# Designed miniproteins, single chains, continued (4): the designs that were tried, part 41

Each design is a single chain, and the fold is of that chain. pLDDT is the mean over its residues in the fold that is shown.

## One batch from the design tools (miniprotein)

Design m13489
Fold by ESMFold2-Fast:
Structure m13489 (fold): chain A 97 residues (1-97)
Amino acid sequence: DLEKEVEELIKKAEELLKKVSDLIEEKGELSEKELEALIEIGRALEEARKAYLGEKPDLEKAKELLEKAIEALEYVIKGLENGDEKYFEKAIEVAKE
């Protein structure tokens, strides 16, 4: 069950990343806070990948990291849709843990 939960979280993260990519393309430019948020999210996603695909998979850690990355991505989407830098600050905080 935990492995299936991690797989569904990976799918959710991919869907949110696609939405972020589309919104950035529409906007045409990135703010410093938006870029910082995306870098921190990328770091969390890479740590989740290592936990999931490592020699000794840590599915609980992968799930925790993916849930944080997903929450941070949802804040980035809100920031992009509303033009509010405060959401990018929240995304950075969540991604850094």
Scores: mean pLDDT 84

Design m13490
Fold by ESMFold2-Fast:
Structure m13490 (fold): chain A 60 residues (1-60)
Amino acid sequence: SIASLSDGELEVLAKSLSPREAEVLRLHALEGLSQAEVAERLGISRSTVSRHLRRIEEEV
């Protein structure tokens, strides 16, 4: 899962993702923001953040 990756592995993964997915990954996994905080930061819904995280988890 994303939570088991090191900071270096997260950076490598982020380079293979779309710009929006990489931004969600960094804010949530590296900065430790909740889904609600990521949604507020990016101006998108919590449901959209959850959907992005689910897609990223499927690529790990």
Scores: mean pLDDT 81

Design m13491
Fold by ESMFold2-Fast:
Structure m13491 (fold): chain A 86 residues (1-86)
Amino acid sequence: MARAIAFLRAPDAEAAAEAASKVPGVVEVEVVGPDLVRVVAEGETPEAARDAVLEAARAAGAEIRHLIVLDEETGVGEVVVNTEAP
């Protein structure tokens, strides 16, 4: 099993959280600020978990600020950040 954790930026965090929660593979959604949502997705592979987060962001109309993908089978963590990160 793999797990992806992301922070999504949207103008309306509550609406974004509702949209993201309806995406298959998304297991946790939390509003952490007025324009910031934390999403946790699970999949059989790191790519499946990542793809669930990407679909949640698309459904919510949100920008991915941070994305971390963890592969429990290999013990390898992959950090993906947006293109604006320094």
Scores: mean pLDDT 75

Design m13492
Fold by ESMFold2-Fast:
Structure m13492 (fold): chain A 64 residues (1-64)
Amino acid sequence: MLSEEVRERLRERVRELLAQDPNPTAEQLNAIVDEIAAEFGLSDEEKALAALEAVRIAAELQRA
């Protein structure tokens, strides 16, 4: 399970992306996941969870 710190950083980055592009591509979301994975030293399993969480956060924020 992702830590609270990782999830908060992910939410912050996704929110920044949505402010610039309201319809982000999968590539843009994956780029955020990759940078956070490098920043926090995430395992492959944690990175996969972060990718799913990024999509969920983006969908939630887009629906407002």
Scores: mean pLDDT 80

Design m13493
Fold by ESMFold2-Fast:
Structure m13493 (fold): chain A 73 residues (1-73)
Amino acid sequence: SDEEAKKLFEEGLEAFRAGKYDEAIAHFQKAAELLPEESREHAEVYLNLGQAYTFQGKYEESNEYNLKAAKTL
């Protein structure tokens, strides 16, 4: 599961670099589902979700994920 979460996270980062924010968000959400909620890796995925939503202009969703990440970090 750790290796699968890492692959999904890397696929999300590739999609983000390509400007495919919907695909990046989908990969990041799947990665988060495979990680323990209290883990640093889960918080890192949530920070990247927040950034992807910001780049789409979805500021409410961005703020939600950034706040959730901050509670762990």
Scores: mean pLDDT 85

Design m13494
Fold by ESMFold2-Fast:
Structure m13494 (fold): chain A 55 residues (1-55)
Amino acid sequence: SAALAEALIAAETGADGRLVLALVRAGHSPEEVARATGISVREAAGAIRAVRLLE
């Protein structure tokens, strides 16, 4: 679910989970998500994998 994905992203990255989820759903790369949110590319890649597994 969206709420679970947002909560997981926020808990793991410290970023705004809603913003990260929106960028992932829009098809942005890990590098693009990292640049927009200030998290690492590794964290962005993890968030993309988590969203794909939960949705």
Scores: mean pLDDT 74

Design m13495
Fold by ESMFold2-Fast:
Structure m13495 (fold): chain A 86 residues (1-86)
Amino acid sequence: MTTVLVAEGLTPAQIEAIRQTADGLRDNGHPTTVEVEGDRVTVTVKDAGPGGTMALLGTAVDLGLRGHKVETKVSGDTITITVSPK
C-alpha cells in the first residue's frame, strides 16, 4: 500500500517537520520520497503499513488544527492525504 501526503500553504518550520517525519519512515525501511516546491510538499511512502500511514495522518491532523483543510482519498492500493489552506 502506498501513502501520499500532498500539503500546501506550509511554513518553513512545517516543511522541516515533514522532512524529519519522512526521514524516520525511510530509516524504518519504507521507501520514501520527498519533493518540495515553494510552500508545497509531496511525500510518497511505498509499503507504508499502518505505522507509516498513521505518521502521515498525524502530520495532516496537526496541520488541520493549525487552520489547514484536510482531505483523505483511497484509490486501489493508494491512500492520498491532501492538506490545503482554508
Scores: mean pLDDT 82

Design m13496
Fold by ESMFold2-Fast:
Structure m13496 (fold): chain A 66 residues (1-66)
Amino acid sequence: MEEDYERALELVRKADEAYKQGNYDEAIKLYREALELFRRAADVPHTEEMIELLEQKIKELEKKKK
């Protein structure tokens, strides 16, 4: 649970780096993986906030790619 949360944070960091480099495909992939891990860590405080933020970020990136 907490391990999934911390791993999700690492994936967000890597996704942010990919996004900064203009690699939107990799960024979306990493954000989606982080989102799944946050969903598994639903018992961790503030996980809902992270899920909402990632859903919004993935939506914006998908608009740019499409």
Scores: mean pLDDT 78

Design m13497
Fold by ESMFold2-Fast:
Structure m13497 (fold): chain A 61 residues (1-61)
Amino acid sequence: SREEELLKDLETALKKYPDDEEIRKLAEEARRALEAGDLRSASVHLAQVLERVSEIEAKKR
């Protein structure tokens, strides 16, 4: 399901960058939105998490 896919993506990002405060905050917001059934807000916050991951990876290389 969409919820399972969103949760998997969030878990993957948190495992890769567990100490990044921005990823932690955005992932927490996304998780709260999913618990509330707000898939729109969850998707927005997940997109921000993925953007942050991309920024970190670009800076490392």
Scores: mean pLDDT 80

Design m13498
Fold by ESMFold2-Fast:
Structure m13498 (fold): chain A 66 residues (1-66)
Amino acid sequence: MVEEIAKLAKELSEAVKKGDIDKVQELTVKLLELLKDHPELRDIVNEAIENNESEEKIKKRLEEAL
């Protein structure tokens, strides 16, 4: 789960850079589904997005929150 969330966040950032709207939508929906069961992780993801954190840092923060 944690690795999956971190991977999706990174792929989402890549898709945004490429302007791939279809992929952005698909990845966003999947990420939100995973976070629905863990609202505490949503805050961590939001902070990571604001700080433009690396996949490895996102993963560590998610593990700390669990």
Scores: mean pLDDT 76

Design m13499
Fold by ESMFold2-Fast:
Structure m13499 (fold): chain A 57 residues (1-57)
Amino acid sequence: TVDKIEQVARAAGDAIAAGKSLEEVLKIARDTAKQLGVPEELAESLIKAIERALAER
């Protein structure tokens, strides 16, 4: 659901604020999605969206 997606986004945001690298941020987002039981297809889409947003930072 939207709430799970929001939690993944917050985890990624917190990692960025902590000065983590792009690779570490993507790992944290992926791990968070797994913990929340996000379907693999949706998790992959979220990871790609986060990666794209960070690459354009």
Scores: mean pLDDT 76

Design m13500
Fold by ESMFold2-Fast:
Structure m13500 (fold): chain A 65 residues (1-65)
Amino acid sequence: MEAELKALAEALLNAGASPAQVAQALASQPGVASAEVTQLSKTTFLVRVTLEDGTVLEFTVTRKP
């Protein structure tokens, strides 16, 4: 799950999707209750995903400059 969500977030960000679009795409995945994406820098984003079982996944993804 985490690796799949991270790969999706990274692919979308590198394709030019906004943080809001990435959060919406992640929240649409099976087993995901909510998702938020926070921009930390021009190339680094913090992704926080809450799964339906209450598990919170937090990871960073990098976009090419």
Scores: mean pLDDT 81

Design m13501
Fold by ESMFold2-Fast:
Structure m13501 (fold): chain A 82 residues (1-82)
Amino acid sequence: MEKEEEIRRLREEIRRAEEEKRRVEEEIRRLEEELERLKREGRVLSPEEQRRVVARLTALELRLIGLELELELLRKKLAELE
């Protein structure tokens, strides 16, 4: 009874975390594409603009790491219940 409910919850949490991971990966890709576009146009970012971009990329990378760790833990819990 309780075990089947836990399996359903873990599958739901895994699906949500995977969706969030896809969104974060998409944001990183868009930022990388924008930076590449600016490079092609010969636009040099100011030190302040570079700092803002680095801060945003770092925040997204940390979020991605967190989501990957969460998914690993959720998948391990699911495997233990199955």
Scores: mean pLDDT 82

Design m13502
Fold by ESMFold2-Fast:
Structure m13502 (fold): chain A 59 residues (1-59)
Amino acid sequence: SAAAEALGAALAAGDRAAAARVVQETTGLSPEQAENAARVAEALGDARAGLQLARKMAE
């Protein structure tokens, strides 16, 4: 997905602020929750898995 690609690109660039923004814009999570989800995506090395987790948190 475009969101997973954008998140992956931000993480590859080391831009955590951009990564958190992509998560927040995609899921509607708070800035704090979006930052946590982006950090988990980075730790997993899998933007798609991190974004799926963020979507579950937003449900």
Scores: mean pLDDT 82

Design m13503
Fold by ESMFold2-Fast:
Structure m13503 (fold): chain A 100 residues (1-100)
Amino acid sequence: IEELVEEIIKLVEEIIEKLRSLGTPSGERQAKILEELIKELKEALEKGDWEKVKHILILIGATLGLIEMHLSMTDPEAAEELLPLIVEIDELIKKVLELV
């Protein structure tokens, strides 16, 4: 379970790097939101607070969905690049929620 959460963190960090590489104010805002969620997720995981881990994972999934929707309208190429990572993260989140 912890290994799955660590994999989610790695994949979200890849998305953060991709968003920052866009060089846009919206990309930087979205990256910052994800960084804050990852920080809270790491703290919850360290404390063994699985209820909070589940809550933050749901928020990460929802946030990534909103980012993808926004990018599909503003930068379709970036949206297409991020979609496979978002799908992988969503499957890992589903797996964690099934086990916890």
Scores: mean pLDDT 85

Design m13504
Fold by ESMFold2-Fast:
Structure m13504 (fold): chain A 80 residues (1-80)
Amino acid sequence: SESGLRDFVAEAEEAIEAARELFEKAREYEERGDERLAAQYYAAAGIWLITAELGAEAAERLGEEELAEELRRRVEEVRE
């Protein structure tokens, strides 16, 4: 349904933004030499990216291929 698709997209978008923030913090801790905190934030960011990828897959399965590609593009952007 339209509502269900919006929920998956919203969750995927939230996951992407959460991952972006966590990657930024991970890099900051890495620069400070705090390897343990950096690793924890990288791991957390990775979990959110998996959530975003699952959201993109759900969009594709619902026939929203263009939206799925946009979400996957944003995931790759965060990894950079």
Scores: mean pLDDT 84

Design m13505
Fold by ESMFold2-Fast:
Structure m13505 (fold): chain A 66 residues (1-66)
Amino acid sequence: LSEEFEKEVLKALAEIVIATLREMERQGVELSPEAREKIDQAVEALKNGDYEKAYELALEALRIAS
């Protein structure tokens, strides 16, 4: 696998995890301030093109939310 392909996969995975967390909030799941902070950090990492960090932060938010 190329580095470019790996980055595209990480971006897609980060976006899916963030979308899942947002859907949980819409369904009435109350996210802790810590989980929201990690989501905000993941979104900033996506904006900066740091897809690996975005995915890690999104997973951490999901783990906290669970």
Scores: mean pLDDT 83

Design m13506
Fold by ESMFold2-Fast:
Structure m13506 (fold): chain A 64 residues (1-64)
Amino acid sequence: SMSEKAARISALELLAAAAISGMLSDEEAREVAERLRRAAAEEEDPEVSERLLELARRVEERVE
């Protein structure tokens, strides 16, 4: 459902924020970045997809 999809995206955005803030380990942050890239590839809305890819890039910058 749309509500389920929106909830999953919101959860990934919160995990990305935690990773960017240094609250997650490097391993956990890499997993979050991979999940964000996967979600972006499957996303039908190009604006949402672009936002998820930008978050993945930001998380990746935090782990080197």
Scores: mean pLDDT 82

Design m13507
Fold by ESMFold2-Fast:
Structure m13507 (fold): chain A 60 residues (1-60)
Amino acid sequence: SRAEALLREAAEALNAGDTARAGQLAAEAARLGGLSGAETVARLAAAGAPTGGPPSAPPG
């Protein structure tokens, strides 16, 4: 639960452009949750962080 809370805060820091804070929070979340780098990125994506992949739904 704490790891998830840290990832949500990291995602908000990324959305605000604070990459240093986001990195610290994500690193602590990974340590507490035993997450790999890929898993940390996936959790950040789920929490609303910019992961680079836009939605691809055709308009018609």
Scores: mean pLDDT 69

Design m13508
Fold by ESMFold2-Fast:
Structure m13508 (fold): chain A 60 residues (1-60)
Amino acid sequence: SNLELLLSLLSLVRSVGEAEAFARELPDDELGKIVLEELKKRFPEHAERLEEAYRNRPGL
């Protein structure tokens, strides 16, 4: 089920801005890391921005 959820979540991401917003909401667990890596593969030119969004979440 986790793989199907991952694919569904990725299909909802259509822009870099949406990917950054989504990365900010990812949990600090294995699933969050997997989703981050797949987002970076989808937007390889913006991998740094996605990693920053994940690492520098507001209120963390």
Scores: mean pLDDT 74

Design m13509
Fold by ESMFold2-Fast:
Structure m13509 (fold): chain A 94 residues (1-94)
Amino acid sequence: MIEEDPLFLTLKGMQLYNEGKYDEAIKYFEKALELNPDDAFAHLALGRVYYKQGKYDEAIKHYERALELARQRDPNSFIARWAEDELAEAKKKK
């Protein structure tokens, strides 16, 4: 169903993130992960939202999960590369 589709939820979350509506974006990404807990992109997106909020510990947790999941699927994926780079930047803020 469209409202319960993980892809729809992650796309809506990204739209809200681009609008600066970080708390609303988090809710959509969390719903996407309730339906698909192993969605590497949804974890990457949550990491990005937490990073924008200055919640670096939460950002690191989600970036590490995104990297783990992306490497398990395809070590050369763009998600793995983005998660690795963004994780390094978040760790510099601690």
Scores: mean pLDDT 82

Design m13510
Fold by ESMFold2-Fast:
Structure m13510 (fold): chain A 63 residues (1-63)
Amino acid sequence: DEATQLWQEAVQALLNGDLEKARELLTKAGLLGGLTEEQAQKAADSVITMYQKNPTGALMAML
């Protein structure tokens, strides 16, 4: 579905080091999931922070 596609694109952006693109895609996925804009952005920032600290664990959580 659309959310799955956004998550896949976000994973590719993270792997490419494009953190801004990943944040945008993760935020869109959160909005589709019913989060507010602030909640979606906060969730996206948390995922990016976890990826920077533990890339393997973050990717496993997304996949």
Scores: mean pLDDT 77

Design m13511
Fold by ESMFold2-Fast:
Structure m13511 (fold): chain A 93 residues (1-93)
Amino acid sequence: MDAQLSPEELELLAEASLLLMQLAVNKLMASKIEDEKKKEEFLERARELQERIEAVEERVLAGGDLEEAREELRELEKRIKELSEEIDKELEA
């Protein structure tokens, strides 16, 4: 236990990695927005969400509260979905 990550910790880190991949897709899609100010706003939101995901990963690796980490990842998933929907709306000419 003390020398290796638990299955629960590995699962949370895998979920965080999937969210980072989804966020990378959001950044790519935001890069196609013609409105430069709106594009910058979406990229700034994406950077903030990335920082929050990375903070959750650091806490999991440090032996933090796994239930708190799980709840925060669920909230981040919701925010990433909302960002994706807003980006899609802006790409609809």
Scores: mean pLDDT 84

Design m13512
Fold by ESMFold2-Fast:
Structure m13512 (fold): chain A 59 residues (1-59)
Amino acid sequence: GPLYRATEDQPRYGPNTLELRRGDLVRQLAPPRGGFVLAQRLATGEVGWVGVAHLEPVP
């Protein structure tokens, strides 16, 4: 799926959510649902849900 960049730090706040630092790259694994997208953090390979408001597309 398409690449996104985290615009701010996000701590892990539940099971199935990603911990992100500002500037982390994530790859979308499934279409967005509501305010969240299932993604993989490239630095760690970890998979989880991310708030779409905290992501920006990478060209």
Scores: mean pLDDT 81

Design m13513
Fold by ESMFold2-Fast:
Structure m13513 (fold): chain A 102 residues (1-102)
Amino acid sequence: MKSGEAALKAAEEGLKAAKEAKGGEGAKEAGLKAAEGGGRASNAAEAGEDPEKVLEAGRLSLEGGLLAAKKAEGPEGAAKAAGGAVAGIGGVVSAELQRRKA
């Protein structure tokens, strides 16, 4: 499986889980899934794999992480959920900027 496809699937699952979360524990779990998608997107960006899918995975991971953070109870859980998604999108954006220069 290409890393970009795996990242996109993980990001989609994270966003769906965040939308369906109804409590702090569910939101924290959804945030972890979104962070996984973002991390996979960052790794795929470094590998130069499927840039369009990687960028979309980063966007979905950011949306899922932010939504999970809003639903999570407690600032530490919310910060961890959002942090992973932000790291993912940052990596994707950096890779795209380098691609545009080339």
Scores: mean pLDDT 69

Design m13514
Fold by ESMFold2-Fast:
Structure m13514 (fold): chain A 56 residues (1-56)
Amino acid sequence: SEIEKHALEASEALGRGDYKKAAEHFRKMAEVARKQGKETLADAFRRGAEYFEKLA
């Protein structure tokens, strides 16, 4: 799925300490989840992005 693709890319970014890129992929996962009507999941991904943005 598109969420799985972005999750893999986020994991790769985190593995190399690229918190900015990880946050970008978490925001894309939030967008996909929102488009699917999965608001709780979208909010969780958005919070993840905000967390990584603070670490960047």
Scores: mean pLDDT 87

Design m13515
Fold by ESMFold2-Fast:
Structure m13515 (fold): chain A 63 residues (1-63)
Amino acid sequence: MEERQRELLLRIAEALGLEEVARKMLEAVERGDLETAEELAKKIQEAVEENRELVLEVHRELL
């Protein structure tokens, strides 16, 4: 389950060209830096909404 969530995030970010942002977000979560993680997550969420079709396709593959 946790691996699936990480894979989904990284795949979505890769499709949107935000791989580094997603990687930094995961690193921030691991360090307990939730403020940085939340800011980076917001950036990814904004791109996700802009590219909804692509995100739905990736999400379906990992369900």
Scores: mean pLDDT 73

Design m13516
Fold by ESMFold2-Fast:
Structure m13516 (fold): chain A 80 residues (1-80)
Amino acid sequence: MDKWKVKTTVTKKDGTVLVSEGEMEGTKEELIEYLKLAATDGVKALGSKEVKVEVKETEDKIVVTATGEAGKITVEATKI
C-alpha cells in the first residue's frame, strides 16, 4: 500500500485561497476515485451547480481539479 502526501487548494470566486495538507494511504486507483468524489462534493458545497472534473496522473503524482461557478478545488497527491 502506497503512502501519499496530499495538498488541497480551495479557491473561492471572491479570490479567497485556502490550503490544507495531509497524508493518505491507498492504491493510485483508490485515491483517484476518492479525490474525484471529494473535490466534486467540495465545489458543490461552495455553491456550484455545475462541476467540471479533470484528472492528471503520472507514476508518482495525481492532480484532481474540480471547477464550478462558485470556486475551484485542486488536490495534488504525491507518492512518498
Scores: mean pLDDT 84

Design m13517
Fold by ESMFold2-Fast:
Parts: structure tokens; C-alpha cells; sequence
Structure m13517 (fold): chain A 137 residues (1-137)
């Protein structure tokens, strides 16, 4: 069985590859609400990691958790829409869409700005997120 406490420790590993892997696995295991509850705050911290791969993995994992359990991630994900990495911005947009509805409503205006992003992937992710949040243009 995956050791969740070890995965949480691995989010602070010296290796960026290990931190990114731990974030992805925590997202995958978030079908278990007990895992999701333990992972949300460490994943929010990982959104500010030095490695763009770790930040993107953390954003994705917060989206995989989704809904009410991930609501504290909404404002950090809105900040991540302005990340230097297009992969992080796209992952943040998708995660806001995955959290969805009224919980992600504060993301509507930042996501509208992201529909004008230089990256086609970010523009596509932002349009999809707005649709999933229920925004009608």
C-alpha cells in the first residue's frame, strides 16, 4: 500500500523529480478523502516550488482532489495563472475548472485574462475552465 506520510515527506525531497512524482501520486490517490485532506496544504506549498515541473504537478494534483476539499487551493491557483511556465499556467487553469462552480468563481476574471495568454495550451485550458465553472460570455 502507498505510504501517504512518506509521499508527504517526498514533497520536500532535495530531488525535484522526487517532489514532482510525490505530487502526482498524491493527486492520483486523492480518490480517498483522507489522503486528499492530508495533501491539500502540502500541495498548496508545492505551487511555490523552485521547479516548474513540481509546481505543475501540484496544480494538477489540487485539480484531481477537486471540489470542496480543494477550495483553499483556489486563490493560490489564481496566482499560478501568472506563473512564468506555460505548463504551470495551463495546469492551474485546468485545476480551477476541476474545482469548479461557485468555489472557483473568483477565478473567472483571471481565467478571462488567461484566454489571451501567449500559449495556445493556456488559452485552451482557460476556455475549458470557464465553461466548467459555468461562465457564459
Amino acid sequence: KPDVDRLLADLKSESAETRAFAARVLGYLSEDPEVARKAVEPLIEALKDESAEVRAAAARALGDIGGELAKSGVEPLIEALKDESAEVRAAAARALGDIGGELAKSGVEPLLEATGDESEEVRRAAREALRRIGYRP
Scores: mean pLDDT 88

Design m13518
Fold by ESMFold2-Fast:
Structure m13518 (fold): chain A 68 residues (1-68)
Amino acid sequence: GEEELRERAIAKLQELVEEDPELAKLVQEYLENPTKELEEELFKKLVERGFSEEEAKLIIEELKKLFS
């Protein structure tokens, strides 16, 4: 289901940010300043790094919860 896909996408992100400093920096920048421009850049970078568009969307939705 969507929950399992979200959990796997977040787990993959956690592993990838340990080996990809560019992605880790972009995630951190987005968390500190959640602009539409950084959201679009992060989405594109996640897809470029091998996440599906659905996985990238779920990752961004999860990160947005941190601003609630």
Scores: mean pLDDT 81

Design m13519
Fold by ESMFold2-Fast:
Structure m13519 (fold): chain A 60 residues (1-60)
Amino acid sequence: SMEEEKEKIKKEMEKAAEEAREKFEEAAEEAEKESPLLGEMYRGAGEGLVRMAESAAKIA
C-alpha cells in the first residue's frame, strides 16, 4: 500500500541522512585540525542534510 511505501521511504531517508551526517562529522574532525572554520562548515552541512530529511519525511 502507499502508506507502507511512505514508511519505508521515511526509514530509508532517516538512515541515509544519519549515515551522511556521520561521514560529515568525521570529515569535520579531520578538517578542524587544520581549519576550525572548515570543520564548522562540514558539521553544518551534515546537520543541514538531517534537517532536509526531516522536512521531506513530513511532506512524504
Scores: mean pLDDT 78

Design m13520
Fold by ESMFold2-Fast:
Structure m13520 (fold): chain A 97 residues (1-97)
Amino acid sequence: SIVENDHPGGVLGTLEYLISTKPKTPEAEKARNEALERVIAQIRANPEAVAAALRAQLAAGSRFDVEVLEKMLALAKENGADAVAAALEAILAALRA
């Protein structure tokens, strides 16, 4: 089950926001990491639903197209963010099916 949020691109917008956020306290870092784990788990639970939501958002003018996702995947792999990379690969596989 995918839940819409206030960030552009829904789940992908939230993922980008959490990755780009630089927490200023240990409590903020823990909260950011817990939120990131929840988003990754949501993507892994149903990547087909995330892909379907993304297709609908792309039709509405979302910037999270396949080229942007491939660039995000390359950056995640370069930075050793294995869980983020696996989540992005699952979405890309579902989009290509």
Scores: mean pLDDT 72

Design m13521
Fold by ESMFold2-Fast:
Structure m13521 (fold): chain A 92 residues (1-92)
Amino acid sequence: SKPVPEEMVELGRRFEEALKAGDLEEAKRLAEELARLAIENEQYLLAAELYRKLAEIARKLGDEERAREYEEKARELLEKAKEKLAAEKAAA
């Protein structure tokens, strides 16, 4: 597994703070940025978890269409995570 960059750790903390504060729009923004960085770093399991959280946030904001898009993205990323884990296990 690749190490988590310091920027991603800080974004994760801010995301948790936004959720505790009930700032769903800020939480959405932070989770989208964190998910983008996770994908760039091939951290597909983390990215899938973030898209599931984004779907929950979108529903709380009343955006069911966006929530469905995030859920579909999370499923795609979960499959990529499984493929990566299988490849790493085969190489070990």
Scores: mean pLDDT 85

Design m13522
Fold by ESMFold2-Fast:
Structure m13522 (fold): chain A 81 residues (1-81)
Amino acid sequence: DKDEEIERLLADPSKLGEAARIYLERGETDKAVAIAEAGLKIDPNNPKAYEALAEVYQKRGDTEKAESYRKKAEEIRKKLE
């Protein structure tokens, strides 16, 4: 049960990618996408949100979309201090 962890992460816009990962681990894929996309609307430079989306699309078998999101996350991480 990660409900307290999710609530804490949802309170911090920089942690929405981590919250999306927890929803994904619980099999709540649609919630994971919604939270990751919400995080990107607030901060389009959040690499964890792109990483969560990459895992969603990898699980759905969309390897090209998964690779696109992974590359975006890597590009952002290389530009962050």
Scores: mean pLDDT 77

Design m13523
Fold by ESMFold2-Fast:
Structure m13523 (fold): chain A 73 residues (1-73)
Amino acid sequence: SELEKEIERGILDIAAAVLRVIAENYRKQGKEELAEWLEQKADEIRKAVDEGNIDEARQLLNEAFKELKEIEK
């Protein structure tokens, strides 16, 4: 349904905003390269959402979370 798609878009938009907050925190820690990578991923997710490519946005978000999990280990 269109409502379900709009809810998923909203969740993906929020997730992209959260990645930007995480990026700012890493930048404050001197991890500039990681911060830039996360900001780039947030931009790519937002662009995919704006273009209606929800599957691509979801894949990009999963890639960002997978990398963050590896960095935190």
Scores: mean pLDDT 85

Design m13524
Fold by ESMFold2-Fast:
Structure m13524 (fold): chain A 114 residues (1-114)
Amino acid sequence: AEFARLEREALSLLDEAAALSADREVVARAAEEFGRALLAVQDGDLAAAEAHVERLERLAREAPTEAGRLLARAMAELARGRVAEAAGDLEEATRHFAEAARLAREALAAARAA
């Protein structure tokens, strides 16, 4: 499915952006919240998954670097895509994964420029 391709693209770009980011605290905190969101989705606890997405969005607003802000936003969109997929809304999942891939590309560019 198209959403699976977009999710894989976003994950690959996020891994590269995280490796290049100087904002190690934001990367670590975002990775923790993202991992917790994915585990909550796997357990069927979509409310817990959405709470972790909200924390990712807060990290995106609070991050001191552009790369850190874009990275956290991309992770939030990727997690929202997984929530939508688990809820059976594949159209919404595709939109979130496409946005995550776009933000991840911007995060990688910002990290490379720093």
Scores: mean pLDDT 83

Design m13525
Fold by ESMFold2-Fast:
Structure m13525 (fold): chain A 100 residues (1-100)
Amino acid sequence: MEVEELLARLVEEGAPWREIAERLGLSEEELERARELAALPEEEFERVLEREVEERRREVEERLAAARSEEERREIEEEARRRLEREMRIVTLALALRRE
């Protein structure tokens, strides 16, 4: 909750990118991905996000369809949720960077 406000504050304070990545649980590679996304033109940024969201949805649906037990399905859903949360942090950082 309030991740966007926290991110905006960290960016304004000029915190080292490593510190920001550490606080958000992002790796250096994920932070670089956020910067790459922030550097894209608006139209391309939206297109990339839409494509990745659609690909993730299909991937999760295919894995769930192939699952052989309720326990396996729960594990897939849990992994998908953690991955989505991490990707949302990357996107949120990219959006905060783009606002400037």
Scores: mean pLDDT 72

